# Designed miniproteins, single chains, continued (3), part 60

Each design is a single chain, and the fold is of that chain. pLDDT is the mean over its residues in the fold that is shown.

## One batch from the design tools (miniprotein)

Design m10067
Fold by ESMFold2-Fast:
Structure m10067 (fold): chain A 86 residues (1-86)
Amino acid sequence: MEAEFQLGVTTIRRLNDEEIIKVEVRDGEITLIRVDRESFKTKEEIEKEREKNFKDAVEAFRWVLEERRDVAPQVLEMLRALSDSL
């Protein structure tokens, strides 16, 4: 996984469900990949990491917006898709 955006953010877990959002960077474009998990009791492990992943994702998005403004429209689209899914 080699990209200019090496922030250690590859997966963003949602705060209130079992869905996982994976962030993929390609040629200066950021793609948000949504992965659904079908499980009735899959949130104990996610609950611990969701706060850490969320904070890490927020910092990563800030870094991307500051370092690579060329992907700002893509970042906004990702945030909109995430917000609409919440």
Scores: mean pLDDT 53

Design m10068
Fold by ESMFold2-Fast:
Structure m10068 (fold): chain A 96 residues (1-96)
Amino acid sequence: MASKVDKSASKEELLKAIEEYKEELRKRYEKDGIERSDEELISEATALVAEDVAEEEIRRKLAELRDAPPEVKKKAVEEILEETAKELGLLPLLKK
């Protein structure tokens, strides 16, 4: 998926990107016959925005962990996403 924001994005740009990802996710799930709540879509969209912002940090961390098991890599990415969301003031949207 193409990044909608980067580390220098304003709060308004971050919230707009969450809304855009939410709409894209809703359309994708509807096409697959899956209904998702707005809260679930916002949470997933917020994770995507955090991934866009933390792309460089995620890349660096995965390079450090290249020989680690997939579970360790997944946990490291999830921790970066949570910390990034917290720094951006988006943690309440990521976690409900």
Scores: mean pLDDT 80

Design m10069
Fold by ESMFold2-Fast:
Structure m10069 (fold): chain A 80 residues (1-80)
Amino acid sequence: MPQLPEALEAIIDKLIELREKKEGRKLDAEEREQLREQLLQDLQNGEELPKEYMKAVLEALYELGELTEEEYQAYMERLE
């Protein structure tokens, strides 16, 4: 069974958390929903993510078991 929807949800959640940290505030439900929709569209269009966001993506994939510990570390090192 494909795990892509679960991986995508975890990625979006990590990106929203990163945005909240960068703004120094918690987003309300409406702002989170709008950002979620924007991120889903950007990912579907194959937009390049900043290095900081790519690290969050890798973290989410590792937490879901989509990446092994070895693969996760290798990809993270490549982003330095």
Scores: mean pLDDT 71

Design m10070
Fold by ESMFold2-Fast:
Structure m10070 (fold): chain A 56 residues (1-56)
Amino acid sequence: DMEKLRKVIGEKTGIEIPSDASEGEITQLYLAAVAGVSKDASVAEIAKAIKEKNLK
């Protein structure tokens, strides 16, 4: 559900996601938004932030 991921990203970050963004880009932005890190964060940074915030 890419549309649901787009909504969560917008709600968490206020970023307008381009309509041509790939599913991989949307998923990365979603994980970064949920973790509360930069949209440019690496997978390792996202994983660390998720652990620190006790997210699953």
Scores: mean pLDDT 68

Design m10071
Fold by ESMFold2-Fast:
Structure m10071 (fold): chain A 92 residues (1-92)
Amino acid sequence: SAAEQASMLKLVEIFEEVAQHAEEKMPDLSPEDQKRVQELLAEMERVLRDRSLSVEEKIEKLKELILEIGEILKDPEWTEEILKKLDEALAT
């Protein structure tokens, strides 16, 4: 539907924002944390491309991944902002 397409475009935009923020923080992370963040970003891309998942299921999975990225980056305010954007993507 047009609503599902609009939600998916918002999820892609959120992913791009998350990837940029993570890349900016990457130099300050340990090599282990850098690898984990890269793995989590790859998993987010996999979730977005997974045609077997509904938009709602994608948002649930992305929230779990964002919480883990936010913990590694130690940025609770940014984490809350991204989670809110994910909720707003579903409401559209």
Scores: mean pLDDT 87

Design m10072
Fold by ESMFold2-Fast:
Structure m10072 (fold): chain A 100 residues (1-100)
Amino acid sequence: MTPEERYKAVLETAREIGKVILDFKEGKISREEAKKRITELFDKMLELVDDPEVQKELRELIEKALKYFDEGKYDEAIQYTGKAARLAVEYAREQLEKAK
């Protein structure tokens, strides 16, 4: 995967995560459907991050997001989801900049 392809894939995955959060907040999807979709998108995001240290940080943020979601602490779950998405986007952007 080129740095440009990775950056596009990460941005699209982050955008899809944002859509799941909005659909859940608006009552358009169930809690169970939201968890299923967001878990699949987190797995996809982890596959796009090939640096072991960044992947470790990303996993820790994802684990916190899912834990808060399971506890019904949706504001905290959304905050950690946002931190995870930002970390992945920044990583992909930095890889793109290094390729120039």
Scores: mean pLDDT 86

Design m10073
Fold by ESMFold2-Fast:
Parts: sequence; C-alpha cells; structure tokens
Structure m10073 (fold): chain A 70 residues (1-70)
Amino acid sequence: MSAREIAEEVVRILTETPDREEAIRRAKELLESHGIRLSDRELEGLIQLIELVGPEVAAAYLARVLEEMR
C-alpha cells in the first residue's frame, strides 16, 4: 500500500468506527502492519483534525507525515 492508501484507510477507520477506543485500536493495527507506530495521543489528534478540516484533507496531511517518516 502507498502512504496515501494507508492514510485514507486510517481516516476511514477513524470516521466509520463509532467507538473511539476501538477506532484507535484498529488504526494502530493497520499502521503497525506497515511498520508505522503512532501513539494513541497522535491518533486522537488525527480524529480532532478530521473534525476540523474533514476526512479528505486529514488523509492528505497524514499521507505527507507517513512519507516523511520513511
């Protein structure tokens, strides 16, 4: 998966999973399967970003962050 595809799937999990704790857990599992580690705090911050700017802009931001981590 590309960084963009990973970011879009993470944002989808965070927006479509009603339980916040479960959403964070699922997002962490996906990220860890790709060798990426984000803290619960960072994922909570991403949820807040989605609420402020919408899922498409948040996914674009996350994709850029993931590219910079490589």
Scores: mean pLDDT 83

Design m10074
Fold by ESMFold2-Fast:
Structure m10074 (fold): chain A 128 residues (1-128)
Amino acid sequence: NVESLIEELSVLEDSLLAEDNPSPELIEKYVSIVNKLIEEAQSSVEGREAVKQYLRKRYQILSLSPEQKVIMAGMILSGAKKSQKVGEKLIAAGTLLLLSVLEPELFQRYVPDAQKILDQVLKQNKVS
């Protein structure tokens, strides 16, 4: 269920931040969970609310004004592009994708760049 997916997302984010070189399996698990949470948020009210509560508690961005939300999301994306840490890039990109499902009018503009970051990390850290 969505609650179990959110618990797994939290554990995966902590693991990604703890490791300088996360395993390809960890990277794939993170991307898989983000994609499942996107589907849950798109398909059910319960899924949408659970993802919204998680992002509100962990990142606090959803409590900001619309203008501040756009600025903060832009800073998250810029930070991801400049970071040398795989975990930081993945979490920033995944967070932006989840935000775009909750408030597409504000965050949809960041989806192409966020998706490109996920795709590049997956390609560079492919499980053989």
Scores: mean pLDDT 83

Design m10075
Fold by ESMFold2-Fast:
Structure m10075 (fold): chain A 57 residues (1-57)
Amino acid sequence: DLAELARLLGLSRAAVRRMIAAMKTLSAEGQEIAIAMAVKDSGNPRVGELLREALGL
């Protein structure tokens, strides 16, 4: 999952891990906004699915 997320976002696996850790500190509303922004920026709804899975949503 991290490798797929890194590939879709054009980031290293370390950068994706840091991003997920930061997102986990957000409120539920903040997490939903961050996911929506990542989907919009990537143009790929699969990013949203993988981020939800990584966040335990």
Scores: mean pLDDT 84

Design m10076
Fold by ESMFold2-Fast:
Structure m10076 (fold): chain A 80 residues (1-80)
Amino acid sequence: DEEAKKAKEEYEKLKKEGEKEGDAGLARAAIYGIRVGEKPELEELGKEGEKLLEEVNKKLREEREQKSAEAEAAARQAAA
């Protein structure tokens, strides 16, 4: 199906652009995959988008936690 092929190509394009732009770009690619994956013929692409969105959300959470831990460590050193 031509539409399914175009959707997959667009998803890969958005994902590559997202890798350069960062987490916001990857989230857009993931949302696109989920949206087009509502069609039965693109269900696999929807699953890829869901997985990518989970990975982005996990990374953002880990980055926030790491920055908080680094700030706490710096504050403890400054207080000593």
Scores: mean pLDDT 78

Design m10077
Fold by ESMFold2-Fast:
Structure m10077 (fold): chain A 69 residues (1-69)
Amino acid sequence: MLDMKEVDEALELMELQVAKIAAENAENLTEKSYEFIKKMAKEHPDDENVKKAAKALYEKYGIEELKDI
């Protein structure tokens, strides 16, 4: 059994790094990216990069669930 705190920290850093890349490349986000960003927006609603990526997907594809992020 692994230390849950150590695993959680590693997973959060990896997911936030992916969200940062998505935010920086918001113009290139595809429809298929919305499921990942939708999940990240629920788990990290106050992260600026997640909000940026969610907003870009909402504006590009009209995904209403991402409007309030």
Scores: mean pLDDT 70

Design m10078
Fold by ESMFold2-Fast:
Structure m10078 (fold): chain A 96 residues (1-96)
Amino acid sequence: MEISPVEVQAVLLSMEAHIAIELARKGDLEEAIELVEKMIERLEEVLEVAPEEKRPHLEAAIEHLREALEALRKGDAEKAIEHLEAAIDHLHAAAA
């Protein structure tokens, strides 16, 4: 199977979400915020070129990243990690 650019980006974004989880656990919330903001921007660009069948998972991942971002801005690292983990699950589904 040829790996599509959308599938490659979904894998890379799932790896970045793991980095954001590690930053949140360390209390590096400002760095986690900057990373999640960049991830949302990149995912929105990926969504514009995504095939119909992958769009629901990418949209769900964006929503969870936005909820993680709001949690990080409030200093709620635990809630942010929960949403980042949910975003990873949807990104893995989009990569399949």
Scores: mean pLDDT 86

Design m10079
Fold by ESMFold2-Fast:
Structure m10079 (fold): chain A 59 residues (1-59)
Amino acid sequence: TLEDVVALLREGGPEHDAAALAALRAHPDNARLVAEALMYAGSHPVSEEFLALLGELLA
């Protein structure tokens, strides 16, 4: 869910990227809200794969 993605990004994006990536793929309509969650996470480093998928879904 979106809440799961937000929680994972808050704890440390790189260590939880696989679960966050899976959640984003399951709910692509939530890409904008996931981008907001990434900003809220305070600039934790995020995988290139996660950022690429976000960019694709927001295009």
Scores: mean pLDDT 64

Design m10080
Fold by ESMFold2-Fast:
Structure m10080 (fold): chain A 84 residues (1-84)
Amino acid sequence: SLEEEAAAAGRRISRLAQENGIAPEDVMEILTKAFAENLSVEEIKEEIKRRFPDLADSDAEALAREISRLVRLGQELLQELLEK
């Protein structure tokens, strides 16, 4: 289900953030911006690197992909709720 996929993406984001010393508040700010501005994976990666310039590119990309995935799933879920 969309809810199960979103929960899985959220858990992966939490793990990646914890492993890289990224506070939940920073994750929420990045996710909020990505949702509001419909950011691409590359734009989310650039926002992560702007906030955490010392973060490895591979870790920034992994986090950006999971944030993008969660944003997409949230948009799909919201659209389904509005159509029902």
Scores: mean pLDDT 84

Design m10081
Fold by ESMFold2-Fast:
Structure m10081 (fold): chain A 99 residues (1-99)
Amino acid sequence: ELEKLSEELIEKLKKKIDELLASEDEEKRKEAERLYELVMRPQAEAGELLRAGKATEEEAIQLFGRRLVEVAEELEKEKLISKEEAELLREVGRKLAEL
């Protein structure tokens, strides 16, 4: 269930990034680039620890969850996602971090 929620959320955010990138508005394209960087940050950090042998798969998922909560705060602060999207991201991140 948590994995499914994570996949559904990532798919929704990818769709939003694609829609923003298709815009003729330069500000919306900058928003898409920043959104992509923030969305990918938890995966990049958790994946690096896993590749370096510094974390188990479970520990990497927990780190991903903690970073996802932090990223949701930045995304909401920068108004890159809706409050509803940010809350969903925080809920998923908290649940993954508590595994």
Scores: mean pLDDT 78

Design m10082
Fold by ESMFold2-Fast:
Structure m10082 (fold): chain A 71 residues (1-71)
Amino acid sequence: SALTERLIALGIPREIAEFVAKRFKDEGDAVVAQIERGELSPELRELIEAEAERLGLDPEAILARAREAAR
């Protein structure tokens, strides 16, 4: 999906990007803006943290890289 590819462009791992895009398909622009600003809703943060932990990844490192990619 277009949202999945936008999240991957920010450095979000594909598996996490696909779950985010599925959950927030109608809120794509808001999701991207939240990640770019580092000001995530509790629901978006919880999803990213849960999926990152399942994959053995550091969610804070993922979010920091995404914020840097948006600059």
Scores: mean pLDDT 82

Design m10083
Fold by ESMFold2-Fast:
Structure m10083 (fold): chain A 88 residues (1-88)
Amino acid sequence: LLDEALEKLEEAKRALEEGDLEEAKRHLSQAGNAAFSAAVNAGDYEMAEEIARATREALEALEEGDIEEAKRHVDRMEELVRRLQAKL
């Protein structure tokens, strides 16, 4: 789950650099779902809520066409995933 989340976040970053917003949204949704499931399975509901919020904010930024804001939220998602890995 966490390795899948990191892989999908890297794919999302690549899609953002290429300007492929639909691929970026798809990868972000997959990354967010994988990371959320990992946090819930670990019993870390606070982390799950933070991951869900960061995922929603990234997707909202993409809907608004704010690529730089979306990238900041993707970086936040990556930080949360790495923090969750460090706890396990």
Scores: mean pLDDT 83

Design m10084
Fold by ESMFold2-Fast:
Structure m10084 (fold): chain A 102 residues (1-102)
Amino acid sequence: SFFERYDGDPEYIRQAGELLLKAAEALERDDPRWASLLTAAGILASVGGVGSLVTKATSIMKPIIDLRQKGDYDKAEELLEKHKEEIVKALRETAEQLLALA
């Protein structure tokens, strides 16, 4: 149904939102732990049934993540710096949505 995506475990959704907020904060302070925090948030959101919301928010980061996985760290860093404010806003907005759903 239209509302099936909100039938997930609220504790996992809440934890995903908290981790996504921490990922945004890590990005703002150039803390490389943002990548592991983002991965953890995505996993918990998927278990909570709202993985699609995190995927949508992180879609802007997909080119950066793909470049890092390919070992093209210089281009990944250039894109991250260029889109940092936009990425942080998207992560914070999605964290707020997840925390509201929990």
Scores: mean pLDDT 78

Design m10085
Fold by ESMFold2-Fast:
Structure m10085 (fold): chain A 77 residues (1-77)
Amino acid sequence: KLPSPETREMARELYEKYRPEVREIAAQLPAEKAVGVELRFVGIVVEGELQSLSREELEERLERHLEWARELAEEAA
């Protein structure tokens, strides 16, 4: 029931790929919203790993998270 080593490695690669952008957006938000953006990012990666999502499916979820986070930053400005 644990994800394969290959799935874990893919999830780690996507975490490292998207992390800089997530941090950059979070830095533009009030602390409470920044925490929410960071926690949701980690949650998406963990869920993707546990559900053995494809690389494409996990990337889609992460890209939608970035869209949502950018919208929050625009609303906070």
Scores: mean pLDDT 83

Design m10086
Fold by ESMFold2-Fast:
Structure m10086 (fold): chain A 78 residues (1-78)
Amino acid sequence: NDKLKQLIQEINSLPLSSSEKSIAGNFVKDASEDKIVLSSSTIAALKALSPAGRNAIISALKQLGKEDLAQSLEQALS
């Protein structure tokens, strides 16, 4: 949808590495489709992102109305 495309473009405009943009964009897309499971491997991959990359994902999830997932992710990444 248009909101998801906007959020991915915003992520791509941030001063992140190409790999972080890909990981963040794919995560946000899968979250919009309710395909995310917070497994240990998923959490480990997200912990490898910069704080800016993690914050971009959390912000995008909140903008998509996925606030429960955003809160769970904030707890898992602390």
Scores: mean pLDDT 82

Design m10087
Fold by ESMFold2-Fast:
Structure m10087 (fold): chain A 79 residues (1-79)
Amino acid sequence: SIAEKAAEAVREEAERRGGVLSLVDFINATLKGALEAGATPQQAADAAVYVGIFALMNGGKLTLEEAVEVARFAAERFA
């Protein structure tokens, strides 16, 4: 599913970066995962905006598991 691919992309990016994601990496991984799974550019952008806002509300930092779950939720809601 688009949600599973977005979550997978976020996990892969976080693992590649030693378990820490910047806001930009989190947004880009969500966008890339959604697009690769067949989301439209608008759906992928809406999901990416949601994860960006959520991360900013949490001081720009999330645990790996929180980031993965937020990406899954955003992609399920918008894509």
Scores: mean pLDDT 80

Design m10088
Fold by ESMFold2-Fast:
Structure m10088 (fold): chain A 75 residues (1-75)
Amino acid sequence: SVDELIEEGNKLLDELIEKIKNGSISVEEAKKMLEQIRKITRQIMDLLDLPDKDAAEAHMEQLAAKALELAKKNL
C-alpha cells in the first residue's frame, strides 16, 4: 500500500540522517540508501498518478546531492 511505502521511505530517511549525524556512514552506503529512498518515492508517485513527475524527480536529485555532500564529511 501507499501508506506502507511512505512508512518505509521515512524509516530509511531517518536512518540515513542519523548515520550522517553520527559519522557512521560511508559515501557509498549513503548512495545506496538514497537510491532505495528514490525508488520508494517513485513507486509512491506512480501509485498516486501524480502530474509533474519530472519536476519531482529533479527535486529528489537535488536532495540526494545535498545528502551526499553531508556524508562526504565522514570520508
Scores: mean pLDDT 74

Design m10089
Fold by ESMFold2-Fast:
Structure m10089 (fold): chain A 62 residues (1-62)
Amino acid sequence: MALAERAREAQAKAVEARAAGDEETYQQHMLEAVQAGLEAYREGGEEGLRAVAAAGAEARAA
């Protein structure tokens, strides 16, 4: 799902921004990940939301 990929990228960028001390960019990318989750839920229900959540968790664990 393209939304899960976008959520993973957004979370990865959020982690990078936090490491750089850029709180504003961190918040912006976190918001994008949330929006991707909502869109995935609208299109794929629970499965779509889980895919986005899993992708985000993987990015945060990196």
Scores: mean pLDDT 74

Design m10090
Fold by ESMFold2-Fast:
Structure m10090 (fold): chain A 61 residues (1-61)
Amino acid sequence: TDALAKVAEALREHGPMTVEELVEKTGLSRATVQAALDTLEKLGAIERVEVDGKTLYRIKK
């Protein structure tokens, strides 16, 4: 969907980001961003990484 494209493009352009950073960059609600991230992770397009207790999302190679 449009939300999936926006979230994926933000991650490609800006690198690893938190949910909060994705909300700021995409203008989507937190719930919409989280749903898009969950879908992209299920598709194997992104992965979660933890850095100093923060969860970041990035494009999977």
Scores: mean pLDDT 83

Design m10091
Fold by ESMFold2-Fast:
Parts: structure tokens; C-alpha cells; sequence
Structure m10091 (fold): chain A 73 residues (1-73)
């Protein structure tokens, strides 16, 4: 349970780190997380979308939306 709290904090930090990567890397990572845990993948994709929108990165925002749509389908 402490491990889950630590994992959530690390995922938030990874959201910032992924912004230094390519759109393809962001899409791949979000898809992988969503395959392991759909709820966590959706939460992370939502956070990535918000961060991309705030940064004005429309391509990364679109990639995060595509992953969210795929996880919800």
C-alpha cells in the first residue's frame, strides 16, 4: 500500500520527464501503462493531456487523447 503511494508520486514525476521525449515515446508509454492498469493509464493520459495543453503542445495533447479514447473503447 505504501508502494502504491510511491508509484503514484513517481508517475506524476514521469509525466514531466516524458515531456522531454518524442510524441511517439509518450504514446507508447501511455499505451503500455494502460495495458497493465487501465485506470492508471487513463489517469496518466489525462494528466499528460492537461500538461501538453498547458505547454501548447498540440501533438502530444492529441496523442494523449488517442490513448484515452483507445482505453475507453
Amino acid sequence: MDEENKRNQELLEKGREWNSGTVDELRAKLTEVGRQDRDEGLRLAGAAYSEAQRAGDKEKAAAALEVMRALLA
Scores: mean pLDDT 72

Design m10092
Fold by ESMFold2-Fast:
Structure m10092 (fold): chain A 55 residues (1-55)
Amino acid sequence: RKEALDELIQRAEERGLLVRTDDGGLIPKEAAQGLGVKEGDPAEKVLEKMREKFS
């Protein structure tokens, strides 16, 4: 479960959909707007959209 989540986060970062902050937080990048995610939305929204696309 946690390992699968970490892998999904890594893929989102590789795709330029998420950026990791210095304090370990995650924020959506502008590229995530193509998935229907808005600036200011939580990183969880990006992960949900990636699961839908790649599941």
Scores: mean pLDDT 72

Design m10093
Fold by ESMFold2-Fast:
Structure m10093 (fold): chain A 84 residues (1-84)
Amino acid sequence: AAAAVAALEAAALEEVKKKLIEIAKKSKDSGDAANGLAAALANYHVDVEAAIEAIKELLPKEEGEEAAAALRAAADAVAAARAA
């Protein structure tokens, strides 16, 4: 069971990484890219921290840091709501 979940998560993360690279290349602006990245993360249930770190590597450092901070804040809010 845990192995099946890990396999699905790994496959989803691989697909998300491909989409992140494509998004970063077609738009170097974090505004449009961040919207696509947030949607991909929500749909694929990947490790948000790992995906956020990948975003920082794919985008220019300045834009990547802002996108990562926004996604972390959103992820923290969702996690807090689910914990309550």
Scores: mean pLDDT 56

Design m10094
Fold by ESMFold2-Fast:
Structure m10094 (fold): chain A 52 residues (1-52)
Amino acid sequence: SEIENLQKLLNRTVKDLDKQIKQSKDPSRQEILQGTKDALKTLVDWTIKLLS
């Protein structure tokens, strides 16, 4: 389904952001990336609710 494909893409993006956070030495950049990651995790939760 399209929702399952979206969930896979969002999970991949979250994983990539996690790597970028760990590689960053800039606290401001880490904060922005963490906020983006948290927003995408919220979207993943939303897709799970739609599949349920």
Scores: mean pLDDT 82

Design m10095
Fold by ESMFold2-Fast:
Formats: structure tokens, C-alpha cells, sequence
Structure m10095 (fold): chain A 68 residues (1-68)
């Protein structure tokens, strides 16, 4: 709940659509699961840092795609 609410807030600041927010959530979950499978358990701070980077990356890719 906390992480989902935080991700929604960060995504809203970057102007992401509901579909992009859903993609960001899936990508964050996949990243967390991948690290867990490798024996690395991410802290809440690390999960938030990764989520913020994912949101920023998606917003940047969208802007670049729109430019060409």
C-alpha cells in the first residue's frame, strides 16, 4: 500500500498516464523479484529509489518518442 501510493504520487508529478503507472509498477515488481532471486533483498529506500528512476526513465522515453 505505502509503496503503491508513493509510486502513484511520483508518477503523477511526472505526468504519467494510468497505463504508464501500471507499467512502472510491473517493472518495479520485476526488478524487486529479480534481485530477490539473486539473493538480494532491497530495502524500502532502495525500492523507492528504483521506482523513481523507473518513472523518470518512462517519462524521458515518452518525450524522446514524441520528438521523433
Amino acid sequence: ADLDAWLEEVAARHGLSPEEIARARKLLDATVDTHRDLGIELTDEQRRAMGERIVEHLARVRAEDAAK
Scores: mean pLDDT 78

Design m10096
Fold by ESMFold2-Fast:
Structure m10096 (fold): chain A 96 residues (1-96)
Amino acid sequence: SPEIEKLRNEIRELLKKIYELAVKAGASQEDIDRISALGLRVLEAIDNFDYEAAKKALDEIREILKKTLSPEMQAEADRLIDEIYKLIDKIKKLRE
């Protein structure tokens, strides 16, 4: 579906912004690599119709970021993650 592919690409761009926030905040290379791997897992889980696994991977990203980000950057990360949650729910509804 072109509509689902558009939403999937929006999720990819939001995950990229989260990655850039972690880099900007001076996260360790280990945490950056883990965030990158979890972001790929979000997209793979969506492709496999496993929305709970996608959300679990986002929650793991959130927990990694909480250790490194300032309160202001954490608020931005939470906003981006919440936006991805909404896009996942939209994809799920379109596939029902």
Scores: mean pLDDT 89

Design m10097
Fold by ESMFold2-Fast:
Structure m10097 (fold): chain A 79 residues (1-79)
Amino acid sequence: RVRSAAAELLSLKNLLDTSPAMFAPYIPELVARALEVAPEGVAEIREMLERHKDKINKKAYEESMKIIDDFIKEHGIEM
């Protein structure tokens, strides 16, 4: 669990930091996977998306934020 969670968050961070536009179509899927493996990282994932919102396309950003918002609502997380 700990290793898998760290690996997924690091992978997503590296993709967003190096090639956000290139990986934009895959970002919603990567966000969903990261939340499954590292639900405690929801705030960090949200922050990473906000930092790169202008570099990923609007559709990928909106889909990813909806996945995060739905996850927060379904699990009763207060942010």
Scores: mean pLDDT 72

Design m10098
Fold by ESMFold2-Fast:
Structure m10098 (fold): chain A 100 residues (1-100)
Amino acid sequence: KLQEIAEILEVPVGTVRGMSNEEIMLELRLKEAREAGLSEEELELFREAAKESPRVAEIIFAALLAGVPVSEVRRWYREGRIERLEEFLRRKAEELEAAA
């Protein structure tokens, strides 16, 4: 499984072996976001949030991936309204499940 992660991140398996689970998850999420078309500005906001709280970073990541503008996500994050993003994501998940 470490070999598979190394191939996804395009780094040597020895590099992945030296990484924490938190670092691996962060790099995998950033690769997914970049491939999904997120901008470097959006990726930087995610990295900033991850330094403070992994939970907040995942909420921000999911909101950006769902198409919420980076300016809006940044505003809510700075205002401490991260709950607004969680509610938005919950509703999007329910809509996708209802459409299936």
Scores: mean pLDDT 73

Design m10099
Fold by ESMFold2-Fast:
Structure m10099 (fold): chain A 56 residues (1-56)
Amino acid sequence: SDTLKRALELATEIGLQNPSVSEEDIAKVLSKIYGLPRKTALRIAREGKRVALEKL
């Protein structure tokens, strides 16, 4: 969905700007902005951080 795509883009951007940020903290941001369930937000946060690390 468009929401999940935008959430992944945001998670990746946070990971690029703050490589030391935790998956949990990214997930909290995604839950607040997009209303995602905690488990879904954590999965996207993990994926976004992984993508960010591959670009660094």
Scores: mean pLDDT 85

Design m10100
Fold by ESMFold2-Fast:
Structure m10100 (fold): chain A 83 residues (1-83)
Amino acid sequence: MEKELEEKRKRLVQASLDGLTDMLIERAKEAGREDLAERIKKNRYSDEFVEVARELLRELGYPDDVIDRIVASLKEAIEELKK
């Protein structure tokens, strides 16, 4: 039962990360930052993806505390998927 719960959690994390990634791509395009959208598409599940996401959120005017929280969640999600 515990292994099945961890597998379900990993799938949920992946689905959430994919959804957030797609949202970030659309936001980058809306902001005229197609360069960031392409970098996000190319670098899914990488450390570079986290840095591009941070730059985009800053460009969109999010406060540093919100950016840090989102970035921390992205790093945790990517590490969970690497297992």
Scores: mean pLDDT 77

Design m10101
Fold by ESMFold2-Fast:
Structure m10101 (fold): chain A 89 residues (1-89)
Amino acid sequence: LEEAIKKLEEAIEALKNGDFEKAKEYLVEALKLIPTELRQMGDFPIPEISDEELEKSVEALIERYKDDPTPLIKHLEALKEKLKEYLEK
């Protein structure tokens, strides 16, 4: 979970810097590290996607927000805070 939070922070920074290729890489890695128990608890909806579809879904998400990454950054910041809250409890 700590590693997932770190990867989310790296993805957010890459988006702020316009480095969409690194943002995609870090976001895919972060999502793979989020435990399925969070989905079971209903704390945050995480997509149930295969590795191949996960990469494609993240790529599509970044392309959608390429012109204005602000809403995506806000969404990832919210996810990061939820994961931190879960880790502390």
Scores: mean pLDDT 68

